# Designs tried in a protein design run: designed miniproteins, single chains, continued (5). Part 11

Each design is a single chain, and the fold is of that chain. pLDDT is the mean over its residues in the fold that is shown.

## One batch from the design tools (miniprotein)

Design m16352
Fold by ESMFold2-Fast:
Structure m16352 (fold): chain A 93 residues (1-93)
Amino acid sequence: SLQELRDDAVATVDRLFEALKAYTTDPEVIERLEKLRKEVEAARDGSPEQFIEALRKAVEELKEIREKYKLPPDLQAGIDRTIAELERAIERL
């Protein structure tokens, strides 16, 4: 169902967010990742358009984090995997 797809997307974001935090101690990066997680969670009960927009915003912010910061290879790979998972979720919604 659409609700199950939303729940799965939120759970995926939460798991990937926790994994990304394990690769970095940069407080600015951690704060940006926590903001993204909260925005996706806040959109969970919104309209389909609002939820998809929140996921698209998360993808764009992750791309910006990847470009802006000098990140370790493991964190770069983790961000790339997270972007791919979120893009797959958007395609299914």
Scores: mean pLDDT 79

Design m16353
Fold by ESMFold2-Fast:
Structure m16353 (fold): chain A 81 residues (1-81)
Amino acid sequence: SMGEVRRRLAELLAEISELKKRLDEAIANKDEKEVEKIKAELERIRQELLALLPHASPADAAVLRGMIEGIDRMIEEIERL
């Protein structure tokens, strides 16, 4: 249902926000193991977002694409280390 998709989007957005904070801290601390774990979790969330796309309304699909772009930016930041 629309409510279930929106609730899951809110949950995933919160997870992405927390991973960004953890990533910034891990980079500052030069914690390569934590960076690797965060990258794996970002890739997992990215796959979940991609799986939701075919079931999303056009409005929710736009939000999903924005979240995927945010994850891609974080992964790119990791790959530049």
Scores: mean pLDDT 86

Design m16354
Fold by ESMFold2-Fast:
Structure m16354 (fold): chain A 69 residues (1-69)
Amino acid sequence: MKVGLKKVVPKKLSEEEAKEVAEEAKSIPGVISAGVRTIGDETVIGVTAESREAAEKALKLAEKKIKEL
């Protein structure tokens, strides 16, 4: 069963930074797809994974990377 999770981070990213974060999220085992988009002054991270654990791990990694940028 596929699990979809989203997280909003109050930080604006460039298109290049968003792509980098999405690629890292996709590297997590069990992740099917990941997307990162800036909407206004916020960044939205979307992850679809084979399990909730994989999705949560990918979101946590993406959030950490965004905070470090």
Scores: mean pLDDT 81

Design m16355
Fold by ESMFold2-Fast:
Structure m16355 (fold): chain A 95 residues (1-95)
Amino acid sequence: SNKEKIEEIRKESLKLIEQAKKDHPDTPQEVVDEVRDTILTMVDRLLANPDDKDLMANVAYQAYMLGLDYKRKGYDVAGEVMFQFSDKVSDLYLK
């Protein structure tokens, strides 16, 4: 089900954040916390309406735009995490 896929995206994204923090310890903790909190908030929105493809597209787009903003600010790792989260959410409505 889409609910199960969204819960797996949450699990995978949290693991990705923890791995990114270990591999790139120079990333400020405030940025790590912001990325985690943003992803969790977006996942909660998706879980509230797990079959809403328009919501999936909107969340994927917002995550992508946040990734671009992090890259512009020099937080390349945070940007990459947001892009990977965006791709995972996009796969929900493209498949």
Scores: mean pLDDT 90

Design m16356
Fold by ESMFold2-Fast:
Structure m16356 (fold): chain A 61 residues (1-61)
Amino acid sequence: GEKAAKGAAEAAEAGGGAGAASTAHNSDIVPQLAREAGRAAAEGRGPEAAGRYAKLGSISG
């Protein structure tokens, strides 16, 4: 129903939460990508970190 579709869309936007956990379980590459994103953010490479987090969200959603 419409509420289920809205819930799915909100879960996709929050894909860092539920989606990221699911994706990390399914692939070794996902934890490495997340670590690279975190390192890029810590090093002040915000655009690189944002791109990697967006990619994690898109492959988990």
Scores: mean pLDDT 60

Design m16357
Fold by ESMFold2-Fast:
Structure m16357 (fold): chain A 69 residues (1-69)
Amino acid sequence: SLIDQIKNLTKELFRLTSERVELELQLREAKRRGDQKAAQQYEQQIAQLNTQISQLRSQMNELDEQLQS
């Protein structure tokens, strides 16, 4: 059902945003110790997650509009 699809996407969004928080904390620690290579790797991983989160939110918005129609 449409509701089940939204629920599943919501769970995936929670997982991705939780992973992003963990990477942001690791990025802050890498920057604190001056590890530029590790910081760059974490920044790239965060950028990739942000793209995935944005795409997922767009899909959820489309399903929500269908539910409201």
Scores: mean pLDDT 88

Design m16358
Fold by ESMFold2-Fast:
Structure m16358 (fold): chain A 100 residues (1-100)
Amino acid sequence: MIPSHEELVEKIKTMSSEELVEYMEELVKLYESNPDASERERHTLLSALMLAVSKLIKDKASKEQLERVLKIAERLAASPDPVVAQVGREMKETIESYLK
């Protein structure tokens, strides 16, 4: 089950960079295993992923950690859902800009 927005935000705020990358990988797998997820659930997931990217950058996550998130962003950018694909591209651009 995809957690509520409030639960996701609280968890993300307390996580280390390593825990956060692992959690992002888990959330994307949950999304991919639930293709019938509601618009609300998809929006909640995408918002949580963007918040997680912002926190990783703020906390100066390692290049290896950011490269793992970049792989997630590339998978999302390849999504047939235009909204998911757009968020994936935005995540990719944000991470690539920080790594330059």
Scores: mean pLDDT 79

Design m16359
Fold by ESMFold2-Fast:
Formats: C-alpha cells, structure tokens, sequence
Structure m16359 (fold): chain A 62 residues (1-62)
C-alpha cells in the first residue's frame, strides 16, 4: 500500500544519509553497506532509479 511505500522510501533515504556520513569519515566499507541497504529499500519502494544509483555507489566503495 501507499503507506508501506512511504515507510520504505524513508528507510532508503535514511540509509543513503548514513552512507554519505560514513563515506565523509573515510569509512568506505561501512558506507558501501549502508548504500546497499538503501538501494534495497528504494527497490522495494519502487524507486528503481534511486536504487540503481545507491547500488552503483555501494559497488564503487566495496
């Protein structure tokens, strides 16, 4: 439902933010893990372009 999608979108955005914070601190392995989680939540929310962008960032930092 629409509420479930909104919750998943917020989760994706939260993990994206955590990934950006980890990357800014030089914690690239942790940033990669957060971006991968954000990608999964965005995919579940139907935000495929946002999911792909975070998956790409995760792969580059792993």
Amino acid sequence: DELTRAVLEVAGATYKSLGESAASRGKYKLASQFYALGSEYYEKAGLLDESKALAEKAKQLA
Scores: mean pLDDT 87

Design m16360
Fold by ESMFold2-Fast:
Structure m16360 (fold): chain A 69 residues (1-69)
Amino acid sequence: AEAEAQREAARQRLLALTKDKSEEEKKVLLEMMDLSLEGKNDEAIELGMLYTIKKTKLMTEEELESLRK
């Protein structure tokens, strides 16, 4: 209950801070936050880097999929 309440509060705060961001970017930031709250900080950082590579077109969707293994 407490962990769920903290996660929801953090989510609402992130949404408020990212009102001017794209919906795709907001979703990635929320997933990174959820991973960090679970103690999976390395996975959260990896997700953010993969999204950045995808957005900058440095790699194709197929190349990104191979890195996720």
Scores: mean pLDDT 70

Design m16361
Fold by ESMFold2-Fast:
Structure m16361 (fold): chain A 86 residues (1-86)
Amino acid sequence: GSQEKKTQLLKEQIESEAEELRKNPEYQKALAKVTEDHVLKVQQYYKDIHPSVTLDQETLVDEATILLLNPKYEPLRELLGIEEPD
């Protein structure tokens, strides 16, 4: 149904953006900074806006990495409480 299509589109968008960012040498550094708490916050956010959405661990890690690495997502990162670890 439409909810399954929304889940697939979100997953494809995240995976596409992650693939583009993997060209940046900083991607692996950002990935290493992703915590379980970041993954849970991303999962909860997508669950709240799309209750039928269930993203796999790899996609959630990619999204958390994107939020940490890409400065255009700083407002969303702050809203979700996803901060770079000390």
Scores: mean pLDDT 76

Design m16362
Fold by ESMFold2-Fast:
Structure m16362 (fold): chain A 110 residues (1-110)
Amino acid sequence: MEAERAALLARARELAKQAAIAYGNGEYEKARELAEQALELLAELPADDPEALRVRAVALRVLGEAYYGLGEYEKAAEAYEEAARLAEAAGDSVLAAQNRRLAEEARAAL
C-alpha cells in the first residue's frame, strides 16, 4: 500500500507540474484537464493525508489559474478558495495567503 501511495503522489505531482507548464504556455484547456487528472488521482488517498493535501492545493491553484485564463472567473475563485483551505490544512500559511489573494483578484474580475 505504501508503494501504491508513493506512486499515486508521484503521478499526481507530475500531472500538476505538467498543468503548470501548460498554463505557462497559454494552453489553458490543457492545464485544466491535467490539473483535474491530478485531483482525480489524489481522491484515491485519505482526505487528511498531509502530503496529498499539499499536492491537492497546488493542483487546485493551477486549476484556478487555468479557469482565470479561460475567463471563467467564478470557477477560478472557487478553485483558489479551496486551494487556500487545503494549504492551511497542510500547514502552509504562505500558500494559503497566496491563494486567498488570487481568489479575491478573480472575484474582482466578475
Scores: mean pLDDT 87

Design m16363
Fold by ESMFold2-Fast:
Structure m16363 (fold): chain A 95 residues (1-95)
Amino acid sequence: GPELERARRRRAEYASLSKEELIQRFVDILKEMGASDEMIKELVELLKKLSREHQIALLDLAEGYKEIMKKNNWSKEDAEGFAKDLIERAKELLK
């Protein structure tokens, strides 16, 4: 359906980006969501250690969180919760 086609187009766009450009997309999303600079820094250090494929998968998840937050009244606590989830998922991918 249209959502699946949109997700496929987004992943194709991400596949054209460098690791550095993918990391910048994460920083932009997390800043827009209101995550703390400390949490953004922690996630960036983990992302540098991941493959581009894993970075793309996590970025796709981060975009999903951003879309959910935009549809609801979001708080700083919600943004910090999503950032923590992304950090834990990045740590799991490094095991």
Scores: mean pLDDT 78

Design m16364
Fold by ESMFold2-Fast:
Order: structure tokens, then sequence, then C-alpha cells
Structure m16364 (fold): chain A 62 residues (1-62)
């Protein structure tokens, strides 16, 4: 599964919890800001986002 497909699947699952979805939105905004500052680190930034989204999902499911 591609990184974008993994993010889409996590967002789909997070959409079942409004608070978790809000946290995911905040993380997406942080990613966008980091991409603008460090365009050469795009893959690393996306990977960090994926890890943070997974943590939010784990907390929501706990």
Amino acid sequence: MSLIEQIQELLRRLSEDPEALKKAGDLLNQMNDEMLRNPDKGEQIVQNLLEQLQKVLDQAES
C-alpha cells in the first residue's frame, strides 16, 4: 500500500471519532507547514504524519 493510501485508510477510520478527526486535521496542517519550509524532506514529513495519525487512531480505539 502506498503512503497516500495508508493515510486515506487511517483518515477513514478516524472519521468515526470527531475528536480524533480534528486532531488528524491539525496534524495535516502541521504537515503542510513543514512541506512549505522543507520541500526536500517531503517523504520524511509524510512518514512522520502517518506515524502520528496511527498514534491518534490507537488512542481513539483504546
Scores: mean pLDDT 77

Design m16365
Fold by ESMFold2-Fast:
Structure m16365 (fold): chain A 70 residues (1-70)
Amino acid sequence: SARRRQRIQTLIDAINNRIANGDTPSDADVTRRALAAMYRDAGFPDATIQRFLGMSRQQQIAALNARLAA
């Protein structure tokens, strides 16, 4: 449980760094799909996933830390 939360958080952070560091539009779309799959695997509903994917990198990390650390 705790290890799974840490792993998901680390992977999401790595993907967010790819977005922030200059993915092309096509790469960004692929990254968004991978991130959506990780959110879904963590038990988030589709509405929440869509909201997260619309956030900045910092906002996504902050929201995920709040949810996964609890």
Scores: mean pLDDT 67

Design m16366
Fold by ESMFold2-Fast:
Structure m16366 (fold): chain A 74 residues (1-74)
Amino acid sequence: LQAQLDAIREQLKANLTDEEIEGIRSRAKTSKNPNIKAVAQTILDILDGKATSDAQYQALVQKYNQTQITYVKE
């Protein structure tokens, strides 16, 4: 689970520029849409390594996978 989260974090770092990460941080703070705010916060929690337990790693991986399924489908 930690290895899966680490792989996701490395993939996000490889695909996102510093400017894009700052845009995500801004959306997490200022977005009026709770769904956008929640997605932005999930990505930031992965990038910042805020998960400290197996349960938190599981929850973040599951949220990320659910986000990918929702936005990749159409």
Scores: mean pLDDT 67

Design m16367
Fold by ESMFold2-Fast:
Structure m16367 (fold): chain A 59 residues (1-59)
Amino acid sequence: MEFLETLIKLAEKVDKEMAEKARKLYEQGDFAGAMRLAMEAINKALSKQTGEFEDVPSP
């Protein structure tokens, strides 16, 4: 399963520099570090989106 690759690609769209570091860790075999950085980048983007739109529309 390409779960880590997918996370890194998503992170690259929101924080290219952080995603690049995550990809480097992935290439070194540090999958835990790569996942952590990718998730941090995505979480940061989600937090920024919520801050810009205080009202969350109903699904």
Scores: mean pLDDT 72

Design m16368
Fold by ESMFold2-Fast:
Structure m16368 (fold): chain A 82 residues (1-82)
Amino acid sequence: MVKQKGVLLNDVTLSGIKVPAGTEVLITKLEYDEKTGNYILDVETLKPIDGVKVAGTILVEEVEYDEKNNILYLKKPSQYVP
């Protein structure tokens, strides 16, 4: 189980809720999918959006790690559809 702070660099929809760019998330799972060239991440928002804690699986095209702040920046997130 991974516990890593992330920041969404773009808006994403999770469970029907729009989560804006700049939102801090906790990453609980991270996997690279070689077939699509995307990262698959299980994330949850650190603060509620519209009074609701939002969790879901996202695809991310690029990740950038900031070692000084221990933050993973998530580029072009989209909702994972199985």
Scores: mean pLDDT 81

Design m16369
Fold by ESMFold2-Fast:
Structure m16369 (fold): chain A 86 residues (1-86)
Amino acid sequence: MSERFTAGLVEGIAAAAKAGRPPRHVAVNAADWAYSTGEVLKPVAAVPVSRETAEEAIEAIRQGAKHAPDETIENMERALRLAAEL
Protein backbone atom coordinates (compact mmCIF):
# COMPACT_ATOMS: atom_id res chain seq x y z
CA MET A 1 0.00 0.00 0.00
CA SER A 2 1.23 3.49 -0.89
CA GLU A 3 0.03 6.11 1.61
CA ARG A 4 2.77 8.48 0.41
CA PHE A 5 1.71 8.12 -3.23
CA THR A 6 -1.95 8.87 -2.43
CA ALA A 7 -0.82 11.91 -0.40
CA GLY A 8 1.24 13.12 -3.39
CA LEU A 9 -1.79 12.73 -5.68
CA VAL A 10 -3.95 14.93 -3.43
CA GLU A 11 -1.14 17.51 -3.08
CA GLY A 12 -0.63 17.58 -6.88
CA ILE A 13 -4.35 18.09 -7.48
CA ALA A 14 -4.50 20.90 -4.88
CA ALA A 15 -1.44 22.60 -6.44
CA ALA A 16 -2.90 22.35 -9.98
CA ALA A 17 -6.21 23.87 -8.82
CA LYS A 18 -4.42 26.70 -6.97
CA ALA A 19 -2.45 27.46 -10.17
CA GLY A 20 -5.71 27.61 -12.17
CA ARG A 21 -4.88 24.43 -14.11
CA PRO A 22 -7.28 21.49 -14.55
CA PRO A 23 -6.38 18.66 -12.11
CA ARG A 24 -7.58 16.03 -14.64
CA HIS A 25 -4.14 15.22 -16.08
CA VAL A 26 -2.54 14.76 -12.62
CA ALA A 27 -5.35 12.47 -11.41
CA VAL A 28 -5.39 10.23 -14.51
CA ASN A 29 -1.59 9.93 -14.73
CA ALA A 30 -1.35 9.01 -11.04
CA ALA A 31 -3.93 6.20 -11.44
CA ASP A 32 -2.19 4.77 -14.53
CA TRP A 33 1.23 5.01 -12.83
CA ALA A 34 -0.07 3.17 -9.73
CA TYR A 35 -1.32 0.36 -11.98
CA SER A 36 1.99 0.20 -13.90
CA THR A 37 4.09 -0.07 -10.72
CA GLY A 38 1.76 -2.45 -8.85
CA GLU A 39 1.08 0.12 -6.13
CA VAL A 40 -2.09 -0.19 -4.06
CA LEU A 41 -3.19 3.26 -2.95
CA LYS A 42 -4.54 3.83 0.56
CA PRO A 43 -7.58 6.12 0.99
CA VAL A 44 -5.74 8.85 2.94
CA ALA A 45 -5.88 12.63 2.56
CA ALA A 46 -2.68 14.67 2.97
CA VAL A 47 -3.97 18.23 2.38
CA PRO A 48 -7.39 19.89 2.01
CA VAL A 49 -8.84 20.51 -1.45
CA SER A 50 -12.07 22.28 -2.37
CA ARG A 51 -15.16 20.12 -2.91
CA GLU A 52 -15.29 21.34 -6.52
CA THR A 53 -11.66 20.31 -7.15
CA ALA A 54 -12.25 16.89 -5.57
CA GLU A 55 -15.35 16.21 -7.72
CA GLU A 56 -13.53 17.34 -10.92
CA ALA A 57 -10.59 15.03 -10.11
CA ILE A 58 -12.90 12.06 -9.30
CA GLU A 59 -14.72 12.51 -12.63
CA ALA A 60 -11.36 12.70 -14.47
CA ILE A 61 -10.17 9.45 -12.83
CA ARG A 62 -13.44 7.68 -13.75
CA GLN A 63 -13.21 8.80 -17.39
CA GLY A 64 -9.45 8.53 -18.01
CA ALA A 65 -7.90 5.89 -15.71
CA LYS A 66 -8.53 2.94 -18.06
CA HIS A 67 -5.63 0.76 -16.83
CA ALA A 68 -6.02 1.26 -13.06
CA PRO A 69 -7.81 -1.51 -11.08
CA ASP A 70 -11.17 -0.67 -9.46
CA GLU A 71 -9.63 -0.81 -5.95
CA THR A 72 -7.08 1.89 -6.88
CA ILE A 73 -9.81 4.13 -8.34
CA GLU A 74 -12.02 3.65 -5.23
CA ASN A 75 -9.10 4.50 -2.90
CA MET A 76 -8.28 7.65 -4.91
CA GLU A 77 -11.95 8.73 -4.80
CA ARG A 78 -12.08 8.18 -1.02
CA ALA A 79 -8.83 10.13 -0.50
CA LEU A 80 -10.19 13.08 -2.54
CA ARG A 81 -13.54 13.05 -0.67
CA LEU A 82 -11.67 13.01 2.67
CA ALA A 83 -9.47 15.92 1.48
CA ALA A 84 -12.62 17.91 0.57
CA GLU A 85 -13.83 17.47 4.20
CA LEU A 86 -10.57 18.75 5.77
Scores: mean pLDDT 63

Design m16370
Fold by ESMFold2-Fast:
Structure m16370 (fold): chain A 72 residues (1-72)
Amino acid sequence: SSLVKQLNDILKKIEEGNKSVIALAYMMYTGPNDITSALNTISDLMTDPDRYTSVMNNIGPILDRVRRSLAA
């Protein structure tokens, strides 16, 4: 249905935005790295739930700070 398509399109945009924010937080956590390398690393990690969960646990506090800064 058109409503399901609209919801999926919105979710995809949220996921893409979330991925960029996660990559920024990861870059801040790992030190000097470029955003393209960070985005590639996060894309690879997202294919492995166990590794992804471990990284998310480590960057959680930084991710929260980044999200608050972007909302301000």
Scores: mean pLDDT 73

Design m16371
Fold by ESMFold2-Fast:
Structure m16371 (fold): chain A 98 residues (1-98)
Amino acid sequence: SAMQQVIADLQAQIARATRPDVRQAARQMRQAVQLAQQGNYTQAIQVLRQGIAAATDPRVRQALRQARQGVLLMQQGNYDQAIQQFRQAIALLRQADA
């Protein structure tokens, strides 16, 4: 599924990330997606909010904000829009790590 691909792309980004802040953001996003799939939306949002507050790079911060919107869209049942938000978030992390 497209959501399984998002998780796979996040796992790949964690493995490839050269910057510790990008790696940490990718781990937080993967954890949040997994929590959201389990129905733990409150915990998923808390993980991402903590990441947003700690982020100093604007692209990392924006990626985490887009991931948070993705979790909110999952909670609403809008999976197609959620996947678009997660894909944009992953692209921003890749740009920050380059």
Scores: mean pLDDT 90

Design m16372
Fold by ESMFold2-Fast:
Structure m16372 (fold): chain A 75 residues (1-75)
Amino acid sequence: SEKEKKYLDEIKQLVEELRRLVAEGAPLSEIVDVYSKIAKVYKKAIEDGVLTEEMKKLFKEASELYVEVLRRRRA
């Protein structure tokens, strides 16, 4: 569907941005902001009934990366 493609593309772009910010050592506030945006798009995909396995995989990757960043910043 059109919404499925839109949300998938948005999640892909935001996950790539998250990876870039983490690689660059960006401020935690920027990393939190991008992760929040990923979570919001993911929630919209669920609410609209267009959630795909690819979106789930991308969200899992983003969540694992986010947790890793939080762990490192607390050390």
Scores: mean pLDDT 87

Design m16373
Fold by ESMFold2-Fast:
Structure m16373 (fold): chain A 97 residues (1-97)
Amino acid sequence: MKKVELGRELFELAEKLYNGEATDEDLDRAHQLLKEYYEMLAKERGVDRPIKLSEDRSPEVLRAAAEYAAVKLFESADPQLAKEIEKRINELEEKKR
């Protein structure tokens, strides 16, 4: 799966988890996608062994992990666009001190 597609699906699952709308199938899917994310991360960091994902499938743990992974996947897919968007947001928030 491509990084943008993985990030989008994780973000959608995180939203379902946050709203309490997640099914058991959504929990299984989130866990599978998190495994794929950690495998990608291990390859990018040159780790010889995949990062062991927790077997904790609680909705709160999966939601937090999915949100974190989605943000990082979007940042890693287009870091230049992410930085440009961040700069534009900061310029729009001129009252932020």
Scores: mean pLDDT 64

Design m16374
Fold by ESMFold2-Fast:
Structure m16374 (fold): chain A 64 residues (1-64)
Amino acid sequence: MVEGVGKYGNVVAKATLDGLELTVEVSGEGTKEQIEKAKELAMKDALGKALEKVREELERKRKE
């Protein structure tokens, strides 16, 4: 499980990636555009962190 955060204007979005499922939660008030931008940033952050964890596991090459 990986969490990413995106902030745009007064909107904060949190993206949670669990396996291949991506869930996005939004808090704060803003325009539709601000909400969408915050969600995009949160998703990008979550995916980036997930890729880094996969990279770390590949380097370990261990079952544990």
Scores: mean pLDDT 76

Design m16375
Fold by ESMFold2-Fast:
Structure m16375 (fold): chain A 104 residues (1-104)
Amino acid sequence: SEIEKLLEELLEAAEELVEAAKKGDILKVVGLSLRIIGLSLDLERLLKEKVPEEKLDEVLKLHDELTKSAQDLIKAALAGDIEAAEKKLEELKKIIEELKKLLS
């Protein structure tokens, strides 16, 4: 599905962000941060368009958790805090798997 593709792209961008941060590539960290923000906004739009009303509140709560985790990940990566960035990537991956289960 289009939502599953966005979740996969978001995870790939988040993994690349952590690797760029480990290398001290600040310009790549900035570019990937903007990509993650854009993907999160596209995901929210698609969730509102395609998720049934009865599941929408639960799905949007998980999307809010995803957005907060992504923001914390970006902040850690920009600060060069690799340990915090890796921890937030792990949290992000877990939220993505929970979203996939709800949308199945």
Scores: mean pLDDT 89

Design m16376
Fold by ESMFold2-Fast:
Structure m16376 (fold): chain A 100 residues (1-100)
Amino acid sequence: SMKEEKIKKVIEEMKKKLLELLRRNNAPESVIRILEETYKRAMEAIEEKKPIEEIKEIIEEGAKRLVTALRAAGMPDSVIEEVLKIVSEAMKKIKEIEEE
């Protein structure tokens, strides 16, 4: 579906931005793994034709896990704020696609 392809692109762009941010700031591999697991789950949910609400829930839960791990790793608040901004923008785009 055209909506599925749009959502996939949003999630792919979100992952790319988050990965670049995390690597630039020398985030631990454990944090990178949380991002990769969340991405895989979200993409699998799209392929399995799961509701958009379930895909959003996967991203929101992944973001919570990511922020918790970043705080535990002693990452700066500026990095955490940028992570939340990237996730928020992706969630906004998914909502706009859902409302089409």
Scores: mean pLDDT 88

Design m16377
Fold by ESMFold2-Fast:
Structure m16377 (fold): chain A 128 residues (1-128)
Amino acid sequence: SVASILDQVLAQVRQMQAELKQEINNLDLPEDVKEELIALLDRSVATFEARVRELLENDPPQTTAELRAKLTAIFNQVSTEFQIEVYDIISKIKDEEQKKKVEQLLFQWQQRLTDIGQQAVAQAEALE
């Protein structure tokens, strides 16, 4: 079902959140920078989850095309908001190698998020 696919997306995003928090904590960064990155990640995931739940409860997609459109809109909005705020945090990192490591983690996160979205759409299309 569409609800089952969205539950899987939420579970995968939560797993990614846990892994990214661990990776951020393992970086040699000032503690205030780590706290700001983790707070932004937590807020972004909470916003994503709230929007997905609202979709399921108030405006559930009736077709795979609607699921694709609505899920893509949520991913794009949350991703755009995250990118704006994360660049302000990264600008506080003075060490170039530390900055590159954070940028690499963010690139990996973006790739994983894209893969989760594409897999969800493919699973929905298989239900047709």
Scores: mean pLDDT 82

Design m16378
Fold by ESMFold2-Fast:
Structure m16378 (fold): chain A 69 residues (1-69)
Amino acid sequence: MLTSPFTREEAVKIVKEFAERYGIDEELLEKTIAGDKAAGVKFVSIVQKDSSDEEITRLNGAIGTLVLS
């Protein structure tokens, strides 16, 4: 996995943009922002259905930043 240079604020923005695009519910979004790893995995699984490898790498980097923050 690529190490993400994102700040927490940048990671939150990325996750919110994906949530808006894919219709992710507010509870799952809030848990993912809070660094819940299980919520993050569920979030990625929803996005993966229609996303490129580059988009998934970006999202995984953002979620990884939130888990480490």
Scores: mean pLDDT 78

Design m16379
Fold by ESMFold2-Fast:
Structure m16379 (fold): chain A 68 residues (1-68)
Amino acid sequence: MSEVKIYILDDDTVKIVSTGEIEIVLPDGSVLKGYELILPSEKLTGAKIFIDGKEVSIEELLLNMERE
């Protein structure tokens, strides 16, 4: 299984790192793809996160997040 980590950076910026390909569908309809993505945390609210095509729970990722 792919491993995913979420980091809270300064200015409410979130960094998401994964061993599998990340796909984020933002509320405005924009799509971000990569293995390491940086975006404002406000844009992540209501977004859908997919890792290797599988949707992941944002709540579970936030509970297991690391800072750095």
Scores: mean pLDDT 71

Design m16380
Fold by ESMFold2-Fast:
Structure m16380 (fold): chain A 120 residues (1-120)
Amino acid sequence: MSNAVEAVESVMPEELAKKYSDEQLEEAARLFENGEYESEDIRVQGILAYLLSLVASTEAGPLLVKVLKSEDPDLELVLLALEKMAEIGDENALPALEELKKLEPEKAEELREKLEKALA
């Protein structure tokens, strides 16, 4: 069996992956593989949302909204996930972009324009 931590690290920027414990990366990978979306650790939910964004899952947007509403969201991880969703024209990003606008209005507008261009 492939190491779940190595699998997550292979699809995340190295500097971003270093912010997380092996236990957080392993839990996120396990949840992703099992089609589960609940974790007590909001940081695990952030990693999971990123993994879901890479496969255009309809659950990525709702989970990013939950992460963005938390007290200390990893904005670098959220921005990377939303950038991937915008690039592929995933409209499930729209509710998360509205939450991002409250924290990072300039980045939210940039990503919304990118999403609209991908949908045209």
Scores: mean pLDDT 82

Design m16381
Fold by ESMFold2-Fast:
Structure m16381 (fold): chain A 93 residues (1-93)
Amino acid sequence: LDENELIALLQTLFDLSEEEAREILEEAKRFVERHRDEFRDEDEAKVIRAVALILAGRRTGKPLSLQQLATLSGVSVGTVSRIRRLLEREYGR
């Protein structure tokens, strides 16, 4: 996972500070670790990227579409949809 690339992406897309982007990245890593069995056949770095993008969208009120999330993270639309459902169960809407 290129953490500096992902931090820069989060700052650019969501107008976040570096500190806020780092907090989101660390939360995304913790989420993926808790749900590792759900994503065992996926590229972990891509899943972390997808989770970080979803969390940033929630925090800023600027949610990305499933297609945008899939394109930016490199995971399938189906995998993004599954990640969003897991996040909704844990964090609420």
Scores: mean pLDDT 85

Design m16382
Fold by ESMFold2-Fast:
Structure m16382 (fold): chain A 69 residues (1-69)
Amino acid sequence: HRTKAFNDQVEEWKNSNDLVELMAGSFLSNEDNLNKIEKAKSVEEAFPNVHPYFFPKLEAAFKILQDEK
């Protein structure tokens, strides 16, 4: 069910009218990016070169994955 929550959040962002959400959804639909965020201790460690302004969206996704463990 936690995996469904993560997938639902990503799908919601992919269908959003907000550009930041659209970009976050597309970014986290990539298998490589998913593997990085799942294995990292923090969003910054997973994506050291990601633009800071959409950090909050990535943090929200990371917290969902942390609940899953």
Scores: mean pLDDT 73

Design m16383
Fold by ESMFold2-Fast:
Structure m16383 (fold): chain A 68 residues (1-68)
Amino acid sequence: SDSLIDSVVEGFRQHLDWLREQGLSDEEIREEAERVLKVIKRHLSGTVDPETTERIVKRLEEEKKKLL
C-alpha cells in the first residue's frame, strides 16, 4: 500500500529532522539513520509482504542518501 510506504517514509524523515533540531551532527544523524533503517526492516519482516518491505527499504535508503 502506498499509504503504508508514505507513512513509514514520512515518520523516518520526521525523526531525522527532529535529530537535527536536537543538535546532532551530520555524522551522528547518518549513523542513527542507518540504525533506525535496520530496525524498521526487521520490524517489517514477517508483518508486511516482501515486495512492499523492499519498496519501503528502497525509499528509506533514498532518504538516507539525502544526508550526503
Scores: mean pLDDT 83

Design m16384
Fold by ESMFold2-Fast:
Structure m16384 (fold): chain A 82 residues (1-82)
Amino acid sequence: SVKEENAKAGAEALKKKALEAGASEKEAEAMAKTFYDAVTKAKTDEQGYEAGVAALNALQMLLDGASGEEAVKYLKEQTKKL
């Protein structure tokens, strides 16, 4: 579906940006998968939007010097609340 294609493209972009921000391959994969799962399982547009905001916040954490482990944990905790 278009929603799954858009979620996949967003997840691939998130993985690339996380790697560029210093996350390991495993951490970047975990972020991408967490985002993809959250967007594809979203029951409302608001939940999908909030998953996107959480992903951007996780990327900003990496840019601000947080560890990839902290960024992954943050994204998992935020998306679990949706």
Scores: mean pLDDT 87

Design m16385
Fold by ESMFold2-Fast:
Structure m16385 (fold): chain A 98 residues (1-98)
Amino acid sequence: MVLTPEQRRRAEEMRRRVQELLDAGRTAVVEVKTLTPQGQEVWKKAFIATPETREQSLEMAEHWGVYAAETGREVRVSEYTEELDELELKTLEALRNG
């Protein structure tokens, strides 16, 4: 794959962040910042990376790094917890109840 130096750097950064969590036996979540119909910025889960899907997860992390470089959109990696699902549900409920 022929990537620009910028795309390659972002892909490598995303891969490393996901790899660090997976190598620690933890689950990672990759999130992208998007707009609601109301124009509010929210973080949406792009995918969940698990140690069992390590190779596929690292490839997906690289693709999201390239996507961030190409679009200028914010993409982040965080550790997955059950609390993150509760926060997402609360965010969706708040947006419905506006």
Scores: mean pLDDT 75

